# Ledger of designs, part 59: designed miniproteins, single chains, continued (3)

Each design is a single chain, and the fold is of that chain. pLDDT is the mean over its residues in the fold that is shown.

## One batch from the design tools (miniprotein)

Design m10039
Fold by ESMFold2-Fast:
Parts: structure tokens; C-alpha cells; sequence
Structure m10039 (fold): chain A 80 residues (1-80)
């Protein structure tokens, strides 16, 4: 369901943000800011799956940390 897809995406982004708080590089800080924007969208109950997919795609395009890109791709596949 859309609710389960949103919950999964939110939990994955929360985990990434927690892990990235330990990072010290400029790339990690920039990617963390992109993930924070995505997390804020995921907290909006009116956000559609289409809007979330678009935000994840933007995250994939502009992220620099390989692990962040791969996890965002996994989220996108789960959202279909």
C-alpha cells in the first residue's frame, strides 16, 4: 500500500541521516541536507508517492556519496 511504501522510505531515510551524522566530509554534509529535505517531505501526510519518487530521483541525481545513491535507488525500486 502507499502507506507502507511511505513508511519504508521514511525509515530508510531516518537510518541514513543517523549514520551520516557521524560523517565529516563536505559531500556527506551536502547529501545529508538533501536527505533532510526528503525526510521533511516524507513527514507530510499529504505528500503523494509521485512527489516522493520525484524527490528520491533528485536525491539520486545530486548526491555524491555512493552508499547514499545506492540506498536511494533501493528506495525508488521499492516505491516503483
Amino acid sequence: SDEEKKKYAKEQVEEMLEEMKKGTSAEERKDASLLESLYNLLQNPKATIEEIKAAVQIGIEYSKVPEVIERLKEILEYLE
Scores: mean pLDDT 84

Design m10040
Fold by ESMFold2-Fast:
Structure m10040 (fold): chain A 93 residues (1-93)
Amino acid sequence: ALERLRRLREELRELAAASTDPELRTLIEGAIAVVEEAIRAIERGDRAALEAALHTLRALLAYLDQQPASPEVARLRELLEEAIRLVEEVLAA
């Protein structure tokens, strides 16, 4: 999970760099910060911090569902869903 979260962080950074929408870029930057916190929580064995990161990722996904459809929004959704899945797998172990 940790290596895959690091790959997701890189993909989110690439998406942010490619985004022409300032509001969407801010959402992607928020997602990057939460993924970075999840990585640190896993490295520390901090279950409470990891659960907090999961809660924030789910909130971001719910907010994104209210946004107009676009390829960038669809890509951000895919990356958030993958991040949620990876964090849930770590918490289930």
Scores: mean pLDDT 85

Design m10041
Fold by ESMFold2-Fast:
Structure m10041 (fold): chain A 94 residues (1-94)
Amino acid sequence: MEIETEFANPGEKTLEGSGSIYDPEKGETVSIRAKLEFISEKEARLTISYSGPLTDEQAIEMALQALGVAAAKLAEEKGLKLKVMKVKVHVEFV
């Protein structure tokens, strides 16, 4: 799958993120692990692993949110500025 999105990157070639959400209405936890590898400033590979009842689109949104949090944390820890870039993303589910 291929998508185009905006991503705020502190200049890292690889970003990893994870997240979990508990749905109290369904009594179940959704978890996600994501890895984003930049091939260039405009092209990246996104590897997603998840558990729980998600559509591919929901999994991609959750992965990008987890990666965004990881990018912001790295920027703060390393004193780097986030650069917003428009990226073509090759999505792989594992």
Scores: mean pLDDT 80

Design m10042
Fold by ESMFold2-Fast:
Structure m10042 (fold): chain A 89 residues (1-89)
Amino acid sequence: SLEEQIKNGEEFSKLVLEAIEALAKGDKEKAEKLLEEIIEKMMEKQGISSVKKEEVERLKKLLEEWAENFEKLKEEIKKELEEYEKELA
């Protein structure tokens, strides 16, 4: 059903976000497991038995780039919170 497809899309998005967070934290074991789950979900959605190595490499690179941006955003948020606490003191 359309509802099942939407729910599967939400589960996929959650896996991607968890993988980005794991990479950002340097949790390579968790990131690898999540990447495998992402690949399996992609295979199911496309009705394919395997993903090309080039597509896996592209996905890994994309997740690493997002993880780097996540760390930069996290650092900026921490700095803003520290300044806010100083103003309250």
Scores: mean pLDDT 67

Design m10043
Fold by ESMFold2-Fast:
Structure m10043 (fold): chain A 108 residues (1-108)
Amino acid sequence: SAAAEEAARQIAALVELMDEFLAGVAELRARAAELSTEEAKERLLELMREVRERALELGLEGFAEALEEAIERLEAAKPASPEAAIDLALFLVSQAAHDYREELLARA
């Protein structure tokens, strides 16, 4: 059906955005020893905002909304280390992606 085809396209786009996010996180994790906690947090926020803009461009409005909440939570957070900031961002974005994927599957 058209609804199932649209859901499949949106899930494929979500997977591509998550791969981009995870690649950016892996680069930051490899360089965590070179970053202060504040620098790591700022770079994660920039990465999350870039992924949110890409989500909007791809028509993933629900995912973009969930990412906005994730961004606000990371902005309010006081992580103890660069690694803690990375782990929190991974948790928040992965949760947003999981919830959005479940929503897409429920529509199909």
Scores: mean pLDDT 89

Design m10044
Fold by ESMFold2-Fast:
Structure m10044 (fold): chain A 85 residues (1-85)
Amino acid sequence: GIEEIKKYVEKKLEELRKKIEAAGVSEETRKKLERLLELFELQAEKEIDIAKETGNIEEAKKNVEKAIEATEKEIEKLIEEEKKE
């Protein structure tokens, strides 16, 4: 249900915040990474709100899972690009 989606989002956000902290990136890259997490949180909140209005929990779950996968890949890409320089 919605509570399972919320717990999944909270767990993934905690994991990504720890990954960002451990990466030891520049202040500029850190700001970009933190902005990606903020955008994901807003997107997840909107998907949960839509699920509450429509009752389509499965669609919200799929959209949140896709959003977190895309966010994680972008975070990893930015970290790797800084390390390459």
Scores: mean pLDDT 82

Design m10045
Fold by ESMFold2-Fast:
Structure m10045 (fold): chain A 80 residues (1-80)
Amino acid sequence: GAAADAAETLRLVRDGEARGSFEDAQKHEKLAEDYRKLSAELKKIDPQLGEVYDKLADEHRKLAQEHRATGERLAAESAA
């Protein structure tokens, strides 16, 4: 009935949110890797600029961890 349809819709929404969080984590992880590579190259030419990109890589790595943790929590809630 309508209650079962609503519960299924909520589950699909939570599954979608979990997936979105995992996708965001992957995007931030890739950005962290790209910025680390750029930092390593730039440090040979402009150490100050390289340090800026190192910090950006660290921030994106932290964001990736946060988004992954959020995705894991949402996936667990959807599975309950």
Scores: mean pLDDT 83

Design m10046
Fold by ESMFold2-Fast:
Structure m10046 (fold): chain A 79 residues (1-79)
Amino acid sequence: MEELRKKALELRIEALEEYLEIYEPEISEEEKEKLKKGLEEYVKSLSEERLKEMIKGYEASKEAHKIALKILEEDRKKK
């Protein structure tokens, strides 16, 4: 249970940080910490089944995102 919660939280924080870096680069550290705290509370409220679903979904999404970023980087560097 706790391992699943930590894994889910790590994946969501990583995705949040990537999102903020791209779309909200000027966001303050205080606002980032508030968002991270909100994610911690949310993840604590989830059942084991939902944590497993979230981890699978996020891992799949993260892999798709990596592939998309690699394609965009290669295209940008070629042009």
Scores: mean pLDDT 73

Design m10047
Fold by ESMFold2-Fast:
Structure m10047 (fold): chain A 92 residues (1-92)
Amino acid sequence: HMTREQLDVEVAVALATMAVALAKRSGTPEDFEFAIKVLKEAAELAKKYNDQEGLELIRSDAEELYRVAKENGHDEVAEEIQKLIEEIKKAL
């Protein structure tokens, strides 16, 4: 059932979820930037392999990261996350 491509998407999505959880816990700009990076990578892989379930999970994680970034006053980071959310919505 699991191809190499499907495994790569699942790992990328899992890493993105973990990175978002770490950014929520730490509140540091560095952890937000890392979470954005892995969310972007996971979104590109999910789009490439037409993984709608993966895209929905990444969208949910990105929306949560956006909320936390706004709550912590990281407006520039929040703007970058919002652009990613819009890109994911267009792919769905």
Scores: mean pLDDT 82

Design m10048
Fold by ESMFold2-Fast:
Structure m10048 (fold): chain A 91 residues (1-91)
Amino acid sequence: MIDAEADLTLIIITVHLAIEAARKGDYESALEAAQFALKAVRELNERYDLGEPAERAIEELEKAIQALKNGDVETAIKHLERARDILAEAA
């Protein structure tokens, strides 16, 4: 059985790693981590129906990914931080 709490904790750690990578200028690693987190939150929400917190985290992760692709690192970090905080409150 997939443990929703354990999966959510892993996603939060992954978002934190994306923030650290972005701050260090490793935008490829930041993008990969953000994309992994987005996929994982979507799959978790589809399976367990986490509701509005998951939907808000998905929106913030999508905005972070777009900002990373556009080279707007400061905007990307802000959206990643918001996603992390939303997910941490839901855990």
Scores: mean pLDDT 84

Design m10049
Fold by ESMFold2-Fast:
Structure m10049 (fold): chain A 68 residues (1-68)
Amino acid sequence: MAAEIARLQAQIDALRAQRDKLQKQADDLWANYTPELQEEINYLIFMAQIVDLQIRELEARRAALEAA
């Protein structure tokens, strides 16, 4: 159980880094905005939201293991 919690924490940390990179990429494109970039910006924001949902799922699993 302790090893499982540590593994979940490592996965959460990795996903947070990925989400932050996706958000930064979207922000960088927005700073140099052209109409052609709108779809790419929307895609990056969407991907960041998917990663955030994965983070929340893993955080819930970690909390459940800590409560057990």
Scores: mean pLDDT 84

Design m10050
Fold by ESMFold2-Fast:
Structure m10050 (fold): chain A 67 residues (1-67)
Amino acid sequence: TREEVQRLAAKAVSKAVEGDVEGAIKYVEELAKVSGLDDLAARAKEAIRAGDVEEAQRLLAEIVGAA
């Protein structure tokens, strides 16, 4: 569970850093399903769509810590 959350968050960060917005969002959606942290996941998706990679990384780290 936490390992799955960490793996999905790492993949989402990797895609966001690459500029693959759609790929990053897909991993955040799976992360939301596994973690149940829908509000934090929604904020991470907004940061990714805005191109704010630093905020996206921060929110994804917060999801990993909360799961």
Scores: mean pLDDT 82

Design m10051
Fold by ESMFold2-Fast:
Structure m10051 (fold): chain A 89 residues (1-89)
Amino acid sequence: SKEELARIFIKKGIKELNKIEEKTENVLNAIKYAGIALEYLNEGKYEEAVKALDKAIEELNKLEEKTENVLNAIENFEKAKEYLQEIIE
């Protein structure tokens, strides 16, 4: 299902961020917002899940230097948003 695909990609994004040894506040905030997105997803609140993912991506975009783990997390969160938008349509 598109819900399960969204869940998989959110979890992949979180895993990428968890590989970062020294986490900045922006990385920690992104993990927090991605976790909130998973909670909304479990409640069937897809629009709220998308908004939480937007906040996670916004936090990561505040980083001046983006490692591969940060870039991979952004890509995975964007993929999760795409699947959620297909449910919302």
Scores: mean pLDDT 90

Design m10052
Fold by ESMFold2-Fast:
Structure m10052 (fold): chain A 96 residues (1-96)
Amino acid sequence: MKEKIEIVVDALVNGEDTPEAREAGKWLEENMTEEELEKLVREELLKSDDKGKLELLVQDLAAELKRYELGRKAPELDVEELKEEIKRLEEELKKL
């Protein structure tokens, strides 16, 4: 499971469309809900010291915050915790 998500995340960060990334992405979409997949992508990005992965995570969390504020379905995350996480990641990006 984690190896497939790592392949997909690496391809997204590098702008690559590899057969392995396409196959891994298809498997994840077929075996996971959109919510579970978004959470798994977020957790994988959060474990990285790669600036590109952290920037992608900030964008993902900002999009989730916007969906939550508009009253749309969002993962089990408090708005305040999400704002703090975004701020923390932006500070980490400034240090890189």
Scores: mean pLDDT 66

Design m10053
Fold by ESMFold2-Fast:
Structure m10053 (fold): chain A 79 residues (1-79)
Amino acid sequence: MKTLTGTVVGVDGNKVVIELDSGEVKKGDRVLVTFTHNGQTLTLGGVVVEVLGPNVAVVGLGGSASALKVGDKVTVTVL
């Protein structure tokens, strides 16, 4: 499995836009997005639905992205 880090740059419903610090993902990649919310470590499953730039990916999460906000640091694990 490949593990990448990034920052949330957009949130819309169950979709999150992540700017990766390095590396790449491809459209259709299955991912786990891990982040800290209210002192708890949360992990959400998702799929890369679009790649907007060299290190910018749109991930469709299996649930609401409401716990994520712009500026949040995340870990993206590619399955």
Scores: mean pLDDT 83

Design m10054
Fold by ESMFold2-Fast:
Structure m10054 (fold): chain A 84 residues (1-84)
Amino acid sequence: SLADEAAEEARKRMEKINPELAETVGRVAQALTTLLLDGSISLEDAYEVARHALRTLHPEASDELIDQAARIAYEAAKRAVEKA
């Protein structure tokens, strides 16, 4: 599925930066892709949804790392929905 493709892309990109966040970032990208395809969230809201989810799941991570992880999840989800 497009959501699974987004998950794998985001996981692989994050693994190169921080392996401990890779699985979580992949799951966030998968969830974002599903919500975007269903129209449950807009692209305008997607980045903040990703950022909030990642901050909640990894409160120990720096703001810079959370922002980078959120961008990776958002970009993977956006690319996946553009293929639909």
Scores: mean pLDDT 88

Design m10055
Fold by ESMFold2-Fast:
Structure m10055 (fold): chain A 85 residues (1-85)
Amino acid sequence: SMAEIGRLLGEVVELAKRYASEEVAKKIEELAKRAAHHLSAGDLEGAIEDLERIRELVEKNIKNEEVKKRVLELVDRAIELVRQM
């Protein structure tokens, strides 16, 4: 559901703000807002592209392995939910 995807992305953004640099957290927040915009417009492919960009930023920029694993799990679940729409 859109509400569940929004909740997952909200948690991703909060974790990025705590564990990534300010610059990276801002980029992740902008991509999450873009993904939400694409979903509201029915652009599922655009939303998935934005989520995959978030995934790449998380892999490269979050150094804490437990936090990285958790954030990647949230992003992957959001991607799966979009693909099921």
Scores: mean pLDDT 89

Design m10056
Fold by ESMFold2-Fast:
Structure m10056 (fold): chain A 78 residues (1-78)
Amino acid sequence: SEKLEEEARGAALGGVGLARAITRELKEVAKDDKELIERAERLTREAERYASDGLEGVERVQRKVEELYRLLEEAKAK
């Protein structure tokens, strides 16, 4: 379904937007933690690559956003 494909693309792009937003917040919260920032940037780049992979890409992007949320929680706990 074209409608399902459009919704999947929207969800993937939304996930990439979230990944970028979380990475920006991580750079503010953990500015001196270079390893954590590099890991967040890598996860965001991976999410961007998966965004073009249809429905399978949506799930992969969501997993990268989950990892980024965990890194943000870790940074805030310090």
Scores: mean pLDDT 84

Design m10057
Fold by ESMFold2-Fast:
Structure m10057 (fold): chain A 89 residues (1-89)
Amino acid sequence: DKEIEEKIKKINEELEKAVKELEEKKDEDSVKMMKMLAKQVIDFIRNKKSLSKEQRELELDILRSMAEMMFRDDKKSREYALKMIKIAE
């Protein structure tokens, strides 16, 4: 599905930008967390069509809560994470 492929491409572009900035800071733990969150967002997109509207909204809320928790002390990384989740909507 072209729409799914385009969303995954955009998520990977945001991930690449975030990882580059974190690698320049030598923050290996945040790189791992960012890659893990991106994987969860991509998995959500791949499974989205099998979910009800209510289930999609719940999963997006869970992803947003994870982004806030993982990057609570790093506003810039949190913004990248939230952008990836917004693309998945």
Scores: mean pLDDT 87

Design m10058
Fold by ESMFold2-Fast:
Structure m10058 (fold): chain A 95 residues (1-95)
Amino acid sequence: DEEKILKEAAQYLVQLLATKFKNREAQELVEKLNIPKKSEQEILEFLEKNRETLHDLSLQGNRRASYLLAAYLSYLQGKLPSKEVQDAVIELAES
């Protein structure tokens, strides 16, 4: 289920934004929605397993998948995602 993958990827990525990148809005959202906290290893295992699916959806014009993939790739490079990408991940995790 592609919708389930997109939703779970957003929730995992918002946790990385909160913990690794210290994004305040992401920290507040994780608390507000009581998102179940996952270890970094569990988050990375999920995102890596679904990386090809996110890439394929992105190529098909799914903008949500494009933002989620961009956030994950930035994380893998140790780079802060752009403000646009961070905001998109937060919005997707809240929906």
Scores: mean pLDDT 87

Design m10059
Fold by ESMFold2-Fast:
Order: structure tokens, then sequence, then C-alpha cells
Structure m10059 (fold): chain A 68 residues (1-68)
């Protein structure tokens, strides 16, 4: 497998997973009646901070699955 292709897949998967977590966190707070502008900003900042580390974790996972 080409490294560039593997990184593209990792970036796409990390982006989707990060977006799902972000939306999930927002919905959880909304359902609890606790979603404030301050909480929304905190959740957004956390999602942004988590993206690049998530790409590296997904890339490591994919390498482990594809290389034996």
Amino acid sequence: EEEERLREIAEALAWVANQLRYIGDLLDMELKGELTPEKEAEIRAQAEADYEPSVERVLKFLREQLEK
C-alpha cells in the first residue's frame, strides 16, 4: 500500500470520526438542556485540538492492520 494513499484514508477516517464525536457532544449537551455558547465553544475547540492526534492514531492503526 502506498504511504500517501494510507495517509489520505487516515485523514478521511479521522475527520469523519472527529465530526461524529463533535456532533455527538453537541447533541448530548442539547438533550441535557446544558448547551450554552460557552460549552459549544469548548466542544469545538476540543474537536479542533483532537483532529491531528486522531489522524496519527488512525494512521498507526491502519498500518498495524495492513502490515503483518
Scores: mean pLDDT 80

Design m10060
Fold by ESMFold2-Fast:
Parts: sequence; structure tokens; C-alpha cells
Structure m10060 (fold): chain A 82 residues (1-82)
Amino acid sequence: SEIEKIVKEILRLLEEAGIPEETRKKVKELLKKAIEAFKKGDLEEGNRYLSEAFQTVAPHLDPETRRRLAELISKAVRAAQK
């Protein structure tokens, strides 16, 4: 699906940014929970999980990579909302 492709792009971005594998696995789990919430129509819970995923890696990212991450998250949310 489009959402799954975006999640893979996010994980690649984090890998290129030097984020450790353990941290990337945590982000993947949070993104999976966000997707499940969005599929159920729970936008508040979905956004909460996305926020947790962003907060997990944001302190380790430079401003440009952080901006790219935010753009990919925005695309994932739009794809989930249809």
C-alpha cells in the first residue's frame, strides 16, 4: 500500500541519518500502531503514536532531516485519511 511505502521511506531516512537499529525498530512499531488507529478512524490515537515516533528520533536529527521526516509523516496521514 502507499502507507507501507511511506513507512519504508521513513525507515530508510532514519537509517541514512545514522539512527540505531533498535531505535528504528521502535519507530516502526509506533508507525504500525498509528496506521492501525488511522484504519479504524481514530485520528487522535493515530496522531498520538505518530507524535511518539517523531519524538523518539527528532533529538538525533539535523533540521533538514527532521523537516523531511515531518513531510513523510504528513503524506502518511493524508494517505490514511483518503
Scores: mean pLDDT 83

Design m10061
Fold by ESMFold2-Fast:
Structure m10061 (fold): chain A 90 residues (1-90)
Amino acid sequence: MKTAYVSFLPSSGEAVLGPLADDVLAVIVANSPTLSLEENRELAERAAEAAGRERVVKILVVSGEDAEAKEQELKEEARRAAAEAQEREA
């Protein structure tokens, strides 16, 4: 059974995810309040590449200006995507 988890990326621009194990899936969220939409997208794409594209269930990106307003929406969407992915791999 595969485990899916949610990864919130730091504003430092570092890819937090290395290659994922065979039984691990990820939902990537880039919502740093100090980064633009494009910078958050680039960060998320870099993290997805590092994790392995086949292991990435969903990528969620917002601009820093929207980060606070959309925090709850992003958390709910990411949690739902992770749960759905884990259910499919059960």
Scores: mean pLDDT 73

Design m10062
Fold by ESMFold2-Fast:
Structure m10062 (fold): chain A 66 residues (1-66)
Amino acid sequence: ERPSLAGGGNGVKTADEAKGKALVDELKSRQAAGQLSPQERVRLLGEAMANSSDAERLALAAEVEA
């Protein structure tokens, strides 16, 4: 029922937050290295948010703002 990657379901916010943060950190690192343009990063973040749980989306938004 619950996907394994959800860390035991939507109640386990910490796992979803860690995944969101890791993705944002990777995209920031790639952009800083010149491997990813700012617009490409925004597009990938938008796609990730569209396919993420509410908790993961909140974590992604917080990391983007921070």
Scores: mean pLDDT 65

Design m10063
Fold by ESMFold2-Fast:
Structure m10063 (fold): chain A 58 residues (1-58)
Amino acid sequence: SLKDQLVQLGKQATQAKKQGNLKQAAKLYQQASDVAKKNGDDDTAKYAKLVSEYLLSQ
């Protein structure tokens, strides 16, 4: 389901951040934003997109 996909993407993004792979983490947050938007979770989608943009600015 989209909800399960969102949870999995969140876990992968957190792991990438902990490993210092900011570029990969940004990609995973962008994917999470897209999935959250499709799931109707606009707040989560907006948050994930902002985190992705922040990580890419580093």
Scores: mean pLDDT 83

Design m10064
Fold by ESMFold2-Fast:
Structure m10064 (fold): chain A 58 residues (1-58)
Amino acid sequence: APLVRLEVFDPEGNLLDSVEVPDTPEAVAQAARDLVNRAAEKAGIPPEQLEIRITPVP
């Protein structure tokens, strides 16, 4: 199955965390929730201020 890379960025464009998951709606949705919540807690930034970027893994 193809993989996608999820990356979470702060408002200034700094990469906070990333993960690779299967390109399924369930895996992507779960990973995005976990990644945003984890990054928000670690950085002390509200989750609504974080940006998620999804890119295909070759």
Scores: mean pLDDT 83

Design m10065
Fold by ESMFold2-Fast:
Structure m10065 (fold): chain A 88 residues (1-88)
Amino acid sequence: SFEDAVKEAYELVLELLDLPPVEIDYKALAEEIKRQSGLEEISEEELLKLAMDYLLFGPIVGTSEVNGKREFFYEKQSVEAILAKYKK
């Protein structure tokens, strides 16, 4: 299921970063990802990236399309910080 895929991605990221187990409501998180992305499915690569970003920046607070790519905005990360990675 999508919830199981989200759980496996987050647990894999925690293991790879040698972080302690964290109690996460994976059902609520999976529903939030679906709601914010507007997508019914997300690739494994994108889920791993979302897991990493969540652990670093906290919960998703919004989403928008930037330069043709879906971006997630996090509680501890400003819109300006996200946009800065597209400055060349």
Scores: mean pLDDT 61

Design m10066
Fold by ESMFold2-Fast:
Structure m10066 (fold): chain A 77 residues (1-77)
Amino acid sequence: MEEKKKKLLEEAEKLAEELARLMIEEAGVPEEVAEGRKKTLLDDMKQLLDEGDLELAEQSLELLRKQLELFKKKAAA
């Protein structure tokens, strides 16, 4: 159980970091705003994992992956 939570959190951290980087570099979002978004995403994920709702945590990761993919597509024009 704990190992799965760790993997989900590590994945969320990687995706949130990549999203923040793209927001800054491709969309011209201020670093402070991008970091705030990253923090919110990670705090939400930590809460879901702490509550033991692994299914909802996995769904949140899937949504984050889709958002990142869409953002990359828009950044590429």
Scores: mean pLDDT 78

Design m10067
Fold by ESMFold2-Fast:
Structure m10067 (fold): chain A 79 residues (1-79)
Amino acid sequence: SSTAKFVGLVLRVLGSLLDGDREAAIEALEELKKLAKEHLDPEKAEKVEEEVEEAIESIRAGDEEGAIEEILEAIKAIS
């Protein structure tokens, strides 16, 4: 199901962040954005894209708290 794919990508993002692998986390977030565009209505997909882009920016800036907040908002938009 699309829900299982979203959950799998979210777990990959969080696991990569726990491992300190920022590039793997960013790659998983970009996959999450693509999956949202393929499976969600345009309004929800746009919100997920916005939150994912902000999460990537936070990861690149070393703002782990901001990244987690943005990831949680993306999860909320998927629901």
Scores: mean pLDDT 84

Design m10068
Fold by ESMFold2-Fast:
Structure m10068 (fold): chain A 83 residues (1-83)
Amino acid sequence: MAMQALQSGLIGLELGLRMKKEGLSVEEAQEIAIELGVDEEKANGMDNVAALLFEAGYVMGRRGVSPEEARERLERLMEEKLK
């Protein structure tokens, strides 16, 4: 579960960064998220913590937070929510 939650956050971060850097539309970003299994993971094994980390990563990516800082924040948020 913990590794799945962190991976979800990192997927969100990558999506947010791509939207910011490459000028992807919201529709294109949603298609990429579906291809990465975000919606299917919610149905098949994604818990509330994984969903929260995905949203946090996505927001940080869109804001252009550095990958190093974003990963540190995601790991901290994961630890806080799983305790």
Scores: mean pLDDT 64

Design m10069
Fold by ESMFold2-Fast:
Structure m10069 (fold): chain A 79 residues (1-79)
Amino acid sequence: SIIDAIKEGAKEAGVEVDNRDIYSSLGIDWRGESLKRNIEKNGYITININGKFVKIPVKGLSPEEIRKATAEAIKKEVQ
């Protein structure tokens, strides 16, 4: 899934990310409804890593592409 691909990409960059880090930028939405809407409108998901907001492109990408994009975005913004 998109969420699993983001978590795996974050691990490749040396960071642990949970569902709260992914959903916190959208408000607390434990059902993921706002997440689907944001992907359709913007094409990306914003994740929170120690107070830094990182944009991950997801729309139209495969899980492997999302994993790679997540790792690259985190390496650039968090380090």
Scores: mean pLDDT 70

Design m10070
Fold by ESMFold2-Fast:
Structure m10070 (fold): chain A 82 residues (1-82)
Amino acid sequence: SEKEVEEAIEAVRKLAKAVREGDEKAVEEYKEKAQKLLEPILSKMSEDKAAEVVAAIGRALNAETEEEMEAALEELRKLLLE
């Protein structure tokens, strides 16, 4: 659902921010939350689409700027809704 997608996007956003800030405790918290929220969504899609989702998450986590992170999260949102 759209609500589940937005919750997953927010968890990935917080995870990406925690990684950038070096907040080890927040990284573990949001990594677990993101995995829990994404698992049921990924299990319902094709392996090809799931791979695209994983790649978009990777781009968000490796983003050098907040603008690049938000662009990757918007790509992720579109993949999860379609």
Scores: mean pLDDT 84

Design m10071
Fold by ESMFold2-Fast:
Structure m10071 (fold): chain A 100 residues (1-100)
Amino acid sequence: SEEQKKAVEILKEEKKLLEEKWPTLKKHYSDEEISELLKEQLETLVDEVLELLKDNPEIAKKIKEIYEKTLKEIEENKKDAEKSYKIYLEALEEMIKVIE
C-alpha cells in the first residue's frame, strides 16, 4: 500500500540521518545520553510508523514487538553508545523488512 511505502521511506530516512549525525552525537554526548536520545527518537518514530500502519494490525503488531525488544536491548546496553547505535540500526532494518 502507499501507507506501507511511506512507512518504509520514513525508516530509511531515519537510518540515513542517524548515520550522518552519529559523529556529532559521539562528540557532544555521553554514552548514557546517546542511549536515552535513541530511545526517545525510536518512540517518536514508531508512533509515526504505527499511525501509517493503523489499517494493517498484523504488521503493526510485529513493529510493536521489534520496538519493545529494541528498547530493552538499548536499556541493557545504555553505557555502550556504539552497541545501542548498532541495536537501533538493526531494529530499523528489521522493521523495513517486516513492512516490505
Scores: mean pLDDT 90

Design m10072
Fold by ESMFold2-Fast:
Structure m10072 (fold): chain A 82 residues (1-82)
Amino acid sequence: LSPELEAEVDIGVAILAAAVVKVSTERTEKLSEKELEEARRLIERARRLVEENRDRVSPELVEAAEETIREAEEALKKAEEE
């Protein structure tokens, strides 16, 4: 893959990871502490991928990734409250 395509793939992976965390967190009524820690780790990795590639992709794609990560973070906070 070209460097530009690799950057887009990395952002896509970050979006997918955040979306999966959000959906899994909302679907599961009560997550174990281990599951919450694993979800937080996935979100941290997704955020890192976005930060490493933000200058190589369109601002719109970065914003979409950041929004999906934010939604996943909010879902995790809600799960921790339950």
Scores: mean pLDDT 80

Design m10073
Fold by ESMFold2-Fast:
Structure m10073 (fold): chain A 69 residues (1-69)
Amino acid sequence: SSMPKLTPRQIAMLEIAKLILKKGYLTDDELKEIARKTGLSVSTVRKIAETLLTQSDKTLERLIETLSA
């Protein structure tokens, strides 16, 4: 694939947005798993999750479309 690879932050945003759309929340274990998978700190992943939890479903859908292209 000629597409540029996603950054660790973009991978975290994509995974968090998917979880919010599926069930509306994230567990501490899910935040830790995303941190492990991306190499980001749990605190960084938590901050991303806090921001995305304030967004509308439409905004999260657009984010997923953009990062999944």
Scores: mean pLDDT 83

